# Designs tried in a protein design run: designed miniproteins, single chains, continued (2). Part 114

Each design is a single chain, and the fold is of that chain. pLDDT is the mean over its residues in the fold that is shown.

## One batch from the design tools (miniprotein)

Design m7952
Fold by ESMFold2-Fast:
Structure m7952 (fold): chain A 88 residues (1-88)
Amino acid sequence: SHMAARIDELEAPHVPAVRRAAELARKFYEENNTPDAKALARSLEEQADRGMASVATLTAAVFKVVAEKEGNEELSRLADEILDIIAA
């Protein structure tokens, strides 16, 4: 459909940013050994592979809300940095 093709066109330019965001989450996992950061990196990698930049933004936004509610300032900051990368 024309709308599906248009969504793909709008998503495609943001996919490289999602991959950079996934790399940031992966690096955080490697340095801090946090399973939540590993799960986030895997989700962002999968979403980039599928061309789903908008879904990646929602994933990071939900991750931030959960991290804030749990008082995990480091994971909340990771989510903010990811959102900034995807929004740039």
Scores: mean pLDDT 87

Design m7953
Fold by ESMFold2-Fast:
Structure m7953 (fold): chain A 68 residues (1-68)
Amino acid sequence: MLTDEQGELLARAVEAIRRDPEAAQRAFKEASGVTLPPTAADAVPVMLALYEKDPEKATKALRAVSEV
């Protein structure tokens, strides 16, 4: 299960995807090298999978998306 910090970051990233999906996709790709789907519903599983594979990279990428 996600930590409180990871959950907060994920929530902010979801809001950013809803505001500007193109900028969110660009930020996530630049930080992680992974292509993020344009909808929040499809993007959440991808972000969660990245947390399971590489928590440090996921945190960096989600922080970049949250700043959009």
Scores: mean pLDDT 80

Design m7954
Fold by ESMFold2-Fast:
Structure m7954 (fold): chain A 83 residues (1-83)
Amino acid sequence: GKKEEIERALEEVREAAELVKQAEEDYKKNPSPENVAKLVGAKLRGIGSAQQVAIVGPENEEAIKEAEELLEEAGIKVKPVPL
C-alpha cells in the first residue's frame, strides 16, 4: 500500500545519502572524473527517491521532512516537491 511505498522510498533516500557521503570521501581523496560521476549519480538517486516520497505521499509532511533532512545531512539542499 501507500505507506509501504513511502517507507521503501525513505529507505532508498537513506541508502543514497550514505552513498553520497562515501562518494564525497572518495572525491576528496581523488577528484577523478569517475569519482565526480559517482558523486553526481548518488546525489541524483537521493533527490529522485526523496521526490518519490513527496509524489506518493504529498500529505505525509513527516515523511517529506525526513527525506529533506536526510538529503541535508548528505549536503543536498533540495526540498522534495509533490508537484
Scores: mean pLDDT 83

Design m7955
Fold by ESMFold2-Fast:
Structure m7955 (fold): chain A 85 residues (1-85)
Amino acid sequence: MEEIEKKKEEAVKRIEELTEKLVSVAPEEYQEELRELGKKAKEAVEEYFEALKEGDKEKAEKAKKEAERYFAKIVELVRKSLALK
């Protein structure tokens, strides 16, 4: 349980740091959308680790898919940002 909590804290911190770095270099038009997606990805990752603590594999898989979906959207916005530069 405590090891899962530590991994959750580390993952959340990395997502927050990555989101801020991406926002700092993104065009103004994409900054707010990147922050919103980063927040949703963070929430999905938190849900994933909470499900792992509960031993709920089905809930964990759903949260993992949501996190992956938000990460894919972040990647798409970054690609659009690069294409506009």
Scores: mean pLDDT 80

Design m7956
Fold by ESMFold2-Fast:
Parts: sequence; structure tokens; C-alpha cells
Structure m7956 (fold): chain A 66 residues (1-66)
Amino acid sequence: SPAGEAAAEAAARGDARGAEALGRQGSTKGNPSGAAAGMAGHEGVLGMDPREAARAAREGNKQAPA
């Protein structure tokens, strides 16, 4: 999803806060990829490496239609 991809890119840049915000926007529209990206961004804010969170969110985005 566009929201998931944007959130993954933000997290990859080290912007965990931005990744969380973008992921939340996606999840509020019933977008499972956005929800996954929001979770990854939130974990980045809480001390997970945001680049690792970005990788997970991007992979989730590729699988999102399932």
C-alpha cells in the first residue's frame, strides 16, 4: 500500500515517529499494510532499530493483498 511504503521509507531514514504517523493513516482506512507499518514505526519509537522496522514493513507491504 502507499501508506505502508511511505512508512517503511520514513523508518529507513530513521524517522520512526513519521513512520508511525504514516502507518496510522493507512490503518484507519482499513489497510493491513498500513497497520503493519504503523506497528513497525511504533516499535522503532520504543527502541527497536527503525531501519529494521522499515524492512519488515516493506516486506509486509509486498504481501499485503493476501
Scores: mean pLDDT 55

Design m7957
Fold by ESMFold2-Fast:
Structure m7957 (fold): chain A 80 residues (1-80)
Amino acid sequence: SKELEALADEIVKAEKEMLEQTPKEKLEEFYKFLDELSEEITKASEEGASVEELKEIAKKKIKEMAEKLGLKEIEIEVKP
C-alpha cells in the first residue's frame, strides 16, 4: 500500500542517518541491528500487522539501535 511504501522510505532515511553517524568500529553491530529490524517488520507484516503497528515496531527498534550505538536520536514520521 502507499502507506507501507511511505513507512519503508522513512525507515530507509533513518537507516541512512544512523549509518552516517555510526563509527567504523560499530558498523558490524549496526548491520546486525538492521537485520533484526528487517526480521521484526517482516514477521509482523506476515502476521497481518497494520501500518500503524509496523510504524511503532520500527520507531521502537530504531530508538533502541540509536541508544545502543551511542547515536543522536532518530525520528520516524509517517502520516496515515
Scores: mean pLDDT 77

Design m7958
Fold by ESMFold2-Fast:
Structure m7958 (fold): chain A 55 residues (1-55)
Amino acid sequence: SDLEKALKALERFAANDPNMTPEDVEEWRRLIETDEEVRDLLASLYESAQARAAA
């Protein structure tokens, strides 16, 4: 579930940031799958953003 949340955070960043290229998204995807710390960080950012959006 952390992996799914991290990937969703990446998709949101890619959609909302015009400076993120598809190549940047692929690099972040590799980090999410390879690095547990990066995955956990993005997963928590996704949860925080969802909580804020619900308020």
Scores: mean pLDDT 77

Design m7959
Fold by ESMFold2-Fast:
Order: sequence, then structure tokens, then C-alpha cells
Structure m7959 (fold): chain A 115 residues (1-115)
Amino acid sequence: SEEAKKKREEILKELKEILKIEDDEEAKEKFIELLKKYGASKEIIDLLENSSPLTIRAVILELIKLLSKPEEELKEILLNEKKTLEEVKKIKDPVKKGEELAKIIAKELLPEALE
């Protein structure tokens, strides 16, 4: 739908602006505010509040990559993601944890992408 495309473009634009913030704490606060605005779950918000700056930056970068992909490619990636939030919490590498979190977040923010 046109509304879904507009929502995706608005999120992508805001993510790119947040990524330019040099202060890690400010970038994290702005990112969490953005996710709350678009309806991210309490579990995701709580996890991000307790995440390292490296994980936060990795989530933002991966979300930008995912949301920049063609609609059909994004749908395929999100449908193939089988990791639960509990499994992602156990990932020790901060960058890999952020990349897997980005896929879960994309599904929550854009459930229309799976239709």
C-alpha cells in the first residue's frame, strides 16, 4: 500500500539522521524514541535500553540496509528469519546480535511487508 511505503520511507530517513549522531547515548535515546513512535514491543525496547553502543549502531545500520532493499527481497529475508528474541539475546558478538535484532524489529515495525 502507499501508506506502508510512506511509513517505510519515513523510518529509513529518521534512521539515517540518527546514525549521524556522534554521541552514542543520544543516538540510542533517539533510536528508542523512533521505535516507540512506530509501535515496537516493550520486550524490544527493554532489550535495547540494556544494549551496548556497538549493538545499537549495528541494529541501526542493518535496519537501514534492510529497509533500502526492494519490497520482495525484504519479504524473503524476513520470512527466512527463524531466530526468536530469546535466541538473539544469547548472541555474544555485539554486531551479530544487532544484525539479528534488526530483522525482528523490521517485522514488528512493518508487519505489512510480510503480506
Scores: mean pLDDT 86

Design m7960
Fold by ESMFold2-Fast:
Structure m7960 (fold): chain A 89 residues (1-89)
Amino acid sequence: MEEKIKQLEEAARRLEGLAEQIRAEVERLQAEDPEAARALARQVLATIPQWEQELETLRQQYPEGQEYVDRAREVLDRLRAWLEAFLAE
């Protein structure tokens, strides 16, 4: 259990880094190929529900790790909001 909690903590940290990387990549693509940037943003938005479902499964399996699952959900919520705002412009 403790080992799984550490894995959840590491996964949440990696997801935070991935969200940062996605934002940077969308911004980079926007300068080079705006259509590709919008396509990437839409693709990521379409994938977020699957990641949310995965986190919900982990929440149910590892109650002791809910703190890290909640952090990961907050990362996804912020990423979704940013991507939706990006696509609205």
Scores: mean pLDDT 82

Design m7961
Fold by ESMFold2-Fast:
Structure m7961 (fold): chain A 97 residues (1-97)
Amino acid sequence: YTITDEDLREVLAGARQDKAEVDKIIEELKKMPKTPEREELLKWAQRVKARIDDLIARIEEALANGATDEEKFDLIVEYTLLTIEVAILKRDYERLK
């Protein structure tokens, strides 16, 4: 019911881990031969990274200046959806190897 700053800090830590995972995938994809599948995954990974970077900035802003319960809930929902997308991206990357 009540979303705390502690909950946001846990989400922030998770988002930073997701960012590190996506950064590794991007680095490894760049080392692979240029195929249409590799290029599509690279573009997708770059879009996911941009969304994670934006989410991290918004969570940091919420922790610094405060946020409404609705805003905190939206951040947690976005984090959950991004984490699922990162898992799918990682699966597709591993399939490409």
Scores: mean pLDDT 88

Design m7962
Fold by ESMFold2-Fast:
Order: C-alpha cells, then sequence, then structure tokens
Structure m7962 (fold): chain A 98 residues (1-98)
C-alpha cells in the first residue's frame, strides 16, 4: 500500500500525464480547425472530455485520501481550461457552418 507521500506523487504524475495528452490533443485540434475537419475536431473534443473526467476522478481520489495539493488543483484547472477553450471554438465553428 502506498504511503500518503507516495500516493500524492503518483496522483500528481498521472495528472501531469493527462495534461500532456490534453495539450497534444489541443495541437491536433488546431490542425483539424485549419483543415475544416469539423467531424475530426468533434472527436478530439470528445476525447478531451474523457480525459477531464479521468482527471476529476484523480482529484476526487486525492481529496478522499487527504493528499490533495494546490499543484494538483492548478493542473486540473489547466486541463479544464484547455477543454473549455476547444469546446467553445468547436461550438462557434458549428454555428458558423449553418
Amino acid sequence: MLSPEELRAELLARLRAIKAEVEALAREAEARVAAGDLEGLGALVERMGELVAEAQRLMDEARAAGVLTPEMEALFAEIVALHDAMVARYTALLEAAR
């Protein structure tokens, strides 16, 4: 069983990995926007939503275990902000395509 310090390090590492994946998806989403590929963009936004849900589960685990840190909260806020920005862009492009 992990110590509280080991659990904190593990959850922080997993949140950093999710942030890196969301950043990679955001870069791919910019390429889909440039190509006019709204279907491909929608799929990437959906995948980012799945990663936000995973990050939320990690935050809930950290809170339940009493190991939640300000760094974890900052990483989660950055993950959510990247997803929110892409959802807003995708929605605007769908409205413009009407």
Scores: mean pLDDT 87

Design m7963
Fold by ESMFold2-Fast:
Structure m7963 (fold): chain A 66 residues (1-66)
Amino acid sequence: PTQEEIDRLKWNAERYEEIAEGLKKAAEMASPEDQPLLQEAYDGVKKRAEELRKQYNDAKAALEAS
C-alpha cells in the first residue's frame, strides 16, 4: 500500500467513528419511536468504521514491513 492510501483509510475511519459517536448519542436521547432506527444506523456505521480501522491497521503494518 502507499502512504496516500493509508492516510485516506485513516481519514475515512476517523470520519465514520465520529458519525457513529454522534448516532450513539442521538439514539440515547431519541424518542422511543426513533430509537430503533438510530440504533440500527449506529450499528451499521460502527461496523463500517471498524472495517476501515482494520484496513488502515493492516495497510500500515504492510507498508512498515516493506
Scores: mean pLDDT 84

Design m7964
Fold by ESMFold2-Fast:
Structure m7964 (fold): chain A 83 residues (1-83)
Amino acid sequence: MEVSQETVDYILRRIEELKKKFPELQKELDTIEKNVPALYKAGKKDQVIEIIKHLDLADFYYRLGLEKEAIEHIKKASEIAKK
């Protein structure tokens, strides 16, 4: 997957959408929002890709009504963003 500024913008838009779905996870989502642009500038493309994969899984589980699984993947994305 090619990581570009469009990739970063896509992640930030999805974080805004997830904040509406999971108001209780604002701290975790704020961590991802703050750190993703910095990771991209640092050339940490693999970490950005891992964050996208966990956000994709969070959306997938949310659509299935599996909110606990969705929350777990948002938390994993946040932990990756802290590294």
Scores: mean pLDDT 83

Design m7965
Fold by ESMFold2-Fast:
Structure m7965 (fold): chain A 75 residues (1-75)
Amino acid sequence: SEELERRIRDAREGMRDALNAKTEEEVIKKVQEYLDEGREDAARAIIITYHIRNKRKPVITQEEIDEELEKIKAL
């Protein structure tokens, strides 16, 4: 499926951007850019990757992802 392939590419791109970000401000900016482009899968991948990198907890819930996206949208 072309849709599935696009979603996988977007998720990989978001993960890469999160791993390359040096500051929280860079993470927020990248999430905003992907949301403006309608690339929600990339934005979600950034949130997940950033959470795993910076938290001792290896899991993040969909509710926590949605809350973080709403906070960034409000900026």
Scores: mean pLDDT 80

Design m7966
Fold by ESMFold2-Fast:
Order: structure tokens, then C-alpha cells, then sequence
Structure m7966 (fold): chain A 81 residues (1-81)
């Protein structure tokens, strides 16, 4: 399971899974999990890539209430505050 947290304009992503990278394509930023992006804005979109399989395993968007994301393998949608 991937955990997202949004605090003070910072998006933090973490997981127990190995080989995961978070990417914000519109800002040309990426990093291996666990990772924190600074200067995040409402409406920013991100994706999680599994580098072992080459698959995008989750996608999400930053909202005023937190991070809304979809796990693409389980098809579960979650809101992280």
C-alpha cells in the first residue's frame, strides 16, 4: 500500500514496496520512495512507477483536502490528509 501525506505545501509518499518512484510530470520532478516534494500546489498530478515492472501502479491529484489517489492494481481510491 502507498501512503501519501500533504503538509505545508509538501507531498510525502512512502510504501513498504521496493523499486517505487513518484513522478510529477508537469514539474519534471521525480524521486524514489520514500520521497517528499516541496512547493506542491492544488491541482498537481502525480504517478507512482514500479521500476522493476515498468508499470504505473498508482495515480493521484493534490486537492484542498489532501491527496486523492487511485491504486491501479486494486482499483481502490483513497484520500490522504
Amino acid sequence: MITFKLEDGKLSASSDDKNLVVEIPTKHRSGPLPHTFEDIEVGDTFQILDTATGKVVATGVVTEEGVLYIDLETKEMSLSK
Scores: mean pLDDT 75

Design m7967
Fold by ESMFold2-Fast:
Structure m7967 (fold): chain A 69 residues (1-69)
Amino acid sequence: LGLPEKMLMTHAQLILNKQGIKVSYSTVKSALDKTLDDLMSKGQANTVSMLELVKQTAEIAKEEYEKKK
């Protein structure tokens, strides 16, 4: 989990932007916090790759974006 937060969030935003979804920084930050909580509850925080973290963060950010609109 010692990965640069800014870099992970930037990649998640890029994935969503490719899908035409414009998310705010706060939405991505909320999604990242939720992703980390889920991974920690499953004991997977130390076994998940950066790519998987980005993927899960983008997925949650997309869901939160859709719920707010």
Scores: mean pLDDT 72

Design m7968
Fold by ESMFold2-Fast:
Structure m7968 (fold): chain A 67 residues (1-67)
Amino acid sequence: MRLSPEEAAELGRLLHAASQGDEAAARRAKEMLISAGVSEEEAERVVRAALQGDGSVAEAVIHRLML
C-alpha cells in the first residue's frame, strides 16, 4: 500500500518522537506501518531501530511506502 504525503509526514514525526523516548508514539508508528502494508515483524524492527537512534531505516521505509 502507499502512504499519502500527510501520512508519511505524520509517521516521520511519530518515529522521531519515538527516538526521543515517546512509547505512545512508537506504538502509533507501528500501527501506521502495519496499516500501510508492512508486516508486524518489519514494523517492530523499524520502530526498534528508530528507538535506538537509527533514523535511516525509518526514512528508507517511509520513502518506499510513498512511491
Scores: mean pLDDT 76

Design m7969
Fold by ESMFold2-Fast:
Structure m7969 (fold): chain A 96 residues (1-96)
Amino acid sequence: SSIKVEDWPAVVRELFDKAFAHRAESEAAAALLEELAARAAKPAEEREREYEELKEKITEELMKEEKLPEEKAREIAEKLVEVLREAEERAAALLA
């Protein structure tokens, strides 16, 4: 079954939650958490710039590939970047 694009933020959040839960048993999950923590360690200005660039890239791809109107594509892109930001901060806190 196909996942609706509007549900992608919730699905990505669930995937991160599983990586956190299985980090002790999965080398790939542990590596992902280290990568997320490293991203959170970047200077705040650099992180915000990268998030803005990622939002624009996701918005453009959703408009092109999923044929979404710009406002809806931007809303989904913003939610996806928020999920990534939360995962990065959570990984940094866990590995500190």
Scores: mean pLDDT 86

Design m7970
Fold by ESMFold2-Fast:
Parts: C-alpha cells; structure tokens; sequence
Structure m7970 (fold): chain A 78 residues (1-78)
C-alpha cells in the first residue's frame, strides 16, 4: 500500500541521514559531528547548524539519536 511505502521511504531517508552523520556507528549524533559534517559538505553557518541541532535535540542534552530524528521528522509530517 502507498502508506506503507511512504513509511518505508521515510524511515530509509532518516536512517541514511543518521548513518551519514554518525560514521562512528555509535548511534548518537553530537553537535560537533553535525557541525563537522555540514562544514565539510554544505558549508552551512555555525548558527544554522546550531538551529538544526537544537531543533532535533528534544531532551536538550546535546545528543541526537536515530529515534529522536525519526520522532522529529514524524512530528513535522504528522
């Protein structure tokens, strides 16, 4: 069904994104990893990276897990 395919695509995209950022395979993305990734590829400003990190950092702990990424994206889509 289309709904199932949408969920699979969504999850795959989030997993790919998380995996790209978390090359260490630790399962968590820190602010520093985010900054390093964007600095190397997108050349985003530190302010932009901070806003992105803060947006995903629901707990305010400075760490982003795969599950938190999924939750944030799902919340935006819902």
Amino acid sequence: SAAKEEEAKFREAVEAFHKELDKDGDGVITYEELKEYFSEFSKLSDEEVKEIHDFFDVDGDGVITLEELLEVFRKETA
Scores: mean pLDDT 71

Design m7971
Fold by ESMFold2-Fast:
Structure m7971 (fold): chain A 64 residues (1-64)
Amino acid sequence: ATYTVTLVLTIDAASAEEARAKAEEMLAQAARESGAKIEITSLEVTPTDEPGKYKVVATVVATE
């Protein structure tokens, strides 16, 4: 079966690029732990009102 999941994460990072990299690592770990094949179809990084904090919205497709 195939499922589409949207995740919202708050990441501590020095830049939007670092926040993106950290979010991708977290999703990779989640895939390994669940045993499912996941594909990131969308990943948006937005600065928050606090310096060093970024909001990451990721849409993934999980296949089993």
Scores: mean pLDDT 80

Design m7972
Fold by ESMFold2-Fast:
Structure m7972 (fold): chain A 71 residues (1-71)
Amino acid sequence: TPLLERLRELLEQIRQSTDVQEVGDLLREMARLTGELLRTTDDPELRNEARRILSEGADTYVALSDQAAAA
């Protein structure tokens, strides 16, 4: 779906960024779009995939934030 494709694009942008603030902004957009997808579909595969992508984005943000705090 277009929403799932956008989530994958946001995850790729998160993976390529070294700016904690930028990654935080991208993660907030990802969370919003995940919420929108979960409200518009009952498909368990799409719901699970969206949650997985969001989780990967969140993990990347935490790792980057921890590195920035240590510097």
Scores: mean pLDDT 83

Design m7973
Fold by ESMFold2-Fast:
Structure m7973 (fold): chain A 59 residues (1-59)
Amino acid sequence: SAAEGEAIFEERFAPTLNEETFGAPAAPIRRWLVEKGVAARGGPRTIPRLSEAEVAALA
């Protein structure tokens, strides 16, 4: 479910996909991952690696 996917995101992904790691706020990154179906729909089994340019494009 979406709620389950968001819970998994917060536990597993959000701690590693933060401003300190990518130099951008976590909220836009989280939204992008949910929209791509990574968190909310179970997405890929591996955490997507975003380049600095990709993170900047999300801000």
Scores: mean pLDDT 49

Design m7974
Fold by ESMFold2-Fast:
Structure m7974 (fold): chain A 85 residues (1-85)
Amino acid sequence: MEEFEELKERARELIEEAERLAEEAEKKGAKEEARKAVLLVVAAEILMIAGEINYSWGRYEEALEDLRAAVELAEEAVEVAREGI
């Protein structure tokens, strides 16, 4: 299932970018933006875990929904972190 792997890779890339940007925002004194970005990253990671669980149970539609939600949260985390830079 190519779409599942593509969404996982996209979510991982966005999480890594958001974490890097959140660290930069924190160093610049934007503590609120950094904190919000970190919380969004944690939420995205939880949805990635939920997606893996749904995939392992054969719930492929639910797994894709979870990963799409993870991507959206990770994208929001990147945007929030950038506001602090």
Scores: mean pLDDT 87

Design m7975
Fold by ESMFold2-Fast:
Structure m7975 (fold): chain A 86 residues (1-86)
Amino acid sequence: SVLEDAYLQIKKYEEVKKLIEEKGKEAAVEYMKSINAPQRQIDFVENSSEEEVIKALDSQILGAILVAAGILDVPADVVIEEIKKL
């Protein structure tokens, strides 16, 4: 479902963000390799500052919420509330 797809995508971004904040970029890169993330995304993390990567992840999370909201024809806050229940 649209909501489940958004939830799974957001959880991957949140895990990368958590690893960067708690353990640094090397741990985040190892996680990304383990889930077969695209090489272009791994390269971005390796070659960008932690601040730039976190900003990009926050943007991707917001983007996933907005895409789901658009497909479901509901406000973004409804998508956020439904994801919190998962």
Scores: mean pLDDT 85

Design m7976
Fold by ESMFold2-Fast:
Structure m7976 (fold): chain A 91 residues (1-91)
Amino acid sequence: MMTLTIKAMPADEEELKKTDELIEELEKNYGLKVTREEGVSIPLEVIDDLKRQLKLLAKQGVLSSVNFVPGAKDVDEMWATLQQSLQQQSQ
């Protein structure tokens, strides 16, 4: 079972709602355990891309643990973090 830690500090009501919906969807639909910690606001488009990547990884059933760090410069940085976690799990 994949465990995630999401660090998010919603800047507004829309961002808060989107973050909560993401957590709920990951727990209900993909059987992931998700914890949320306070951090910085996360752009909505970054959340959407990270969700897409996590969906693919969860489907493969090979995940261990991932930390989602808000405030990354772009989606590629977040994806690189996920790839590093998978690489360590595979080794």
Scores: mean pLDDT 52

Design m7977
Fold by ESMFold2-Fast:
Structure m7977 (fold): chain A 74 residues (1-74)
Amino acid sequence: TASNEALVAAVRSLGLPVERQDRLTVYLLARYGNVAAVAALPEAEFVADVTAALPVSRATARRLHRLLREAAAR
């Protein structure tokens, strides 16, 4: 779906190893379901959730949230 394509593209743009990209994508889809759900979360809550679940820095999680908010705004 277009939502899943935008999410995959955002994760891929982070420059993480493929294994971490795959784990992050699966986590986001399982926990939030779609880009709009992520965009509705406060940045601090999203960052806390992602960094607790996966070996991702706070800066990377914050960038990802901003990319997904941008995608959801279209």
Scores: mean pLDDT 81

Design m7978
Fold by ESMFold2-Fast:
Structure m7978 (fold): chain A 79 residues (1-79)
Amino acid sequence: MKVIVLGVIGDASSEKAREATRERQLRLEKETGAKAIAGLFPESVSEEEARRAVEEGARAIERELGHEAETRVERLEIE
């Protein structure tokens, strides 16, 4: 079974950022049939830091659960 670990970078204090993160998670599950785990990182976090965190999470999932994990990192552009 496939798992997707999604890191989203945006303003964590923004309701729109939290809403967008939830929508992205639901969309990934609908498109892939996989379970998606989504985390919102504040804008102070670099893309490199976010990628490292989601990669480490994916490796932990693969080791503990025996599932294949994909990683994705996205930056939210909210107006």
Scores: mean pLDDT 77

Design m7979
Fold by ESMFold2-Fast:
Structure m7979 (fold): chain A 73 residues (1-73)
Amino acid sequence: AYGTVTFAASEGTVDGKKVRIPATPALKLAAGTYTFKLPVVDAETGEILGYLSVTVTVQAGKTTTITPAVEKP
């Protein structure tokens, strides 16, 4: 009844500033739909600038890999 979800590291831009969303370790969760709150950090300083909400459906016996994206003009 459990599946696995993992988030790959990604980079983006917020207000002309380079940002990074760190990779997460693999998470084993009961099947269902979840909203994750991922930190968006300054790529140069590592300071948390905010959080990105990502909704994921976890399927029993499957691994779901997500690459989050954040771009703000």
Scores: mean pLDDT 80

Design m7980
Fold by ESMFold2-Fast:
Structure m7980 (fold): chain A 97 residues (1-97)
Amino acid sequence: SNKFIPTGVKTSPLSGVTADYSVIYYSEFDKEYYDVHKEVVDAAVAEAMASENPLGALFARLEALLPNAPETILKNGNGLAYVLRPEDSPEVAKFLS
């Protein structure tokens, strides 16, 4: 299973919830997909952190870069909970902390 850190420790314009978190269970297929695209996600996070609207920029970038993602990832991952795995990435962990 994969665990995400709290997404809304402040009011999030995307979730509207503070101090919430998600636990996501990945199938072997979902894990392989994430591993293949991790570098793309990490690069998108780094670019988004430089933006005046980091979360908005991140979602727009990921939507553009992952158009062929499986429905289990793309449609459920149209938010932070499915694509971002802070335990596997210091950059993602820093972004979400």
Scores: mean pLDDT 44

Design m7981
Fold by ESMFold2-Fast:
Order: structure tokens, then C-alpha cells, then sequence
Structure m7981 (fold): chain A 110 residues (1-110)
């Protein structure tokens, strides 16, 4: 099931969140700008096995822009570790799944 695979990714991501955040935070300022957030999302959804130059980052640009729009409380165009936790950690697996469907523009048609 697509849902089962996505929930498995969410569980694995939550376990490794701090490490993935630190790997994406290239300047070590404790915030992810748009480019670093795209890298973070690549690692979260596809792992670190695909080199950045071979990955179509355009697939993640709308997701990064929507996360900044929704969780950037400071209006600086960057997301802190705590703001990203609101998107992925500080909610249930089912809520995170629904959030991801919404961010990817998939209507959960009931």
C-alpha cells in the first residue's frame, strides 16, 4: 500500500530527525533556508543514496515552499528545527500522512 510505505518513511524519519536536520543545515545556523529544506526533504523521502546532481529538485520545490508558508512563524524564509517538528514530529502518524497528501496536492477525497 502507498499509505503503508509513507507511514513507514514517517516512522523512520522521526527516529532520525535530528541527524537529518544537521545533515541538511550546511551553514550550521540552526535554520534551513529554501535550498537546505529541499535537501532535507530529499533525504527524508528518498534517502541519501541519490547524489544531489542526479535528483530532480523541482519535484520538492512546491513542498518546500508550502512548508515555509505554513510553518515559518518568523517570516524570514527559513525553518527552525522546532518549526519542522510541528510539521513531522509533533503530530500522529495519521495526521502527518494527511499533511503530506495535502502538501503534495493530493485531495483525500472522502
Amino acid sequence: SYKEKLLEFIKNFRKNFDKIFEEADTDGDGYLDRDELIRFLKIVFFGDSIPDEKFPTKLLEPVADELIRRYDTDGDGKLSKEELKKAFIDKSDEEAYRELLWIFGVEAAE
Scores: mean pLDDT 69

Design m7982
Fold by ESMFold2-Fast:
Structure m7982 (fold): chain A 91 residues (1-91)
Amino acid sequence: SKLEEAIKKYKSLSDEELDRLWEIFEDPSVPKAQREIALIELLLSGKPEYIERVKKALEGVFPKSFWEAIEKKDYEKAFGIYLLVKAVKES
């Protein structure tokens, strides 16, 4: 699936490449859409240190169930929760 291909790709990223994605994510001068893509790519990497940084930066934004799904690599569930949270905040 497209999701399985994306997961395989982002799991293969080097720490240097993930650091560049982190810099994009945390930079307020970068358009929101690009920052959200960097966020998704960091979470799909499956690397605990980057996931923890994202979780701390987004404290209070996502429910516990979202982070549990990310930890379990249940990306379909995590993506579903992500879309619901965005829909509520954009309402």
Scores: mean pLDDT 81

Design m7983
Fold by ESMFold2-Fast:
Structure m7983 (fold): chain A 65 residues (1-65)
Amino acid sequence: DVEKELIEKAVSLLRAIPADRWAALTPEQRLAIAKKIVRGIAESQGVELSDEQVERLAEEALARL
């Protein structure tokens, strides 16, 4: 399951962000970071994602924190 693997990797990378830095961010900034992480993982794995898929997967990763 490619999407599940992308979400799990994104959650792992999001959890690596220092807690104080993360707590200082707005919801919009948190989503922007999650979207960058999802895109980066997908590109590294040769997976093509639409902008809508990136946003959905980023929101799912944030929900799993």
Scores: mean pLDDT 86

Design m7984
Fold by ESMFold2-Fast:
Structure m7984 (fold): chain A 94 residues (1-94)
Amino acid sequence: SRLEELYRELQELFKRIAEIIAKALGRKAVFEDTDISGLSPRQILALARGLVLLAKQELEDPEVQSKLSEEEKKEIEELLRKMEELVAEMEALV
C-alpha cells in the first residue's frame, strides 16, 4: 500500500540520521526494521510520528550537538524535513 511505502521511506531516512549520529558519537548504529504488515493505518501513522519525535529528541541532545559538524547538522535537518513531509503525506491517507 502507499501508506506502507511512505513508512518504509521514512524508516530509511531515520536510519540515515541514526547512522550520522552514531558515527559522530563513535557508536555503532543498530536498527531493526519494523514489520508493519499487520498494523492498521492509524498504527502505522503513530509509528511514523514516533520516529520523527525520536530523531528530533536525539538531535536536541547536548552531547549529540557537541559532536556533530555543521555539515552533519545541516544534513540531519534536511533529512528531518523530508521525514516531516512524508508524515504529512501519510496523514492525508489516514
Scores: mean pLDDT 86

Design m7985
Fold by ESMFold2-Fast:
Structure m7985 (fold): chain A 69 residues (1-69)
Amino acid sequence: MEEGWELFRRRMEEALREIRENPERAPEILREMEEWAELLRRGLAPQEVAPFDEEVEQFRRRARELVEE
């Protein structure tokens, strides 16, 4: 699962970069990332869920900052 987390982290970084370049696409990008997060979350062990949710929440906050600042 750590490999899946690494891929997800890479995708989050790519998503943030795309939002920075095209803020108007943030809703579409966030929707795609939420769908990926839900899929990955379903495959996690119970003890991995909380750390994963924290990383997703950090991603959401950073994406929001890029759109609003």
Scores: mean pLDDT 78

Design m7986
Fold by ESMFold2-Fast:
Structure m7986 (fold): chain A 95 residues (1-95)
Amino acid sequence: MKEVKEKMEKILLEFNETGDADLFIKKISELLGVEVPEIPEMETELEKLFAGLMVLEGYSEEEVLKIIEEKSIEELNELIEKLLEKIYKRMIEKS
């Protein structure tokens, strides 16, 4: 599972350099072996990244929008880290 973690870290680094949330979600979806979800339109790439990760974990658009409205940028970053940890665990449990 070291290869999966390294691939996820590379994808996250690429997002930090490009700010392209669509590319990030596409690459994570490919690692999960799932269809790329439709991401709701967001004001920022960080919010779009968060929305895409939430949808990949099975949350509704309504739940995503509520969290974005209630949470600061700092809190959204913490939630993104937790979502990535959940996604990573889901990938390793497939083995």
Scores: mean pLDDT 77

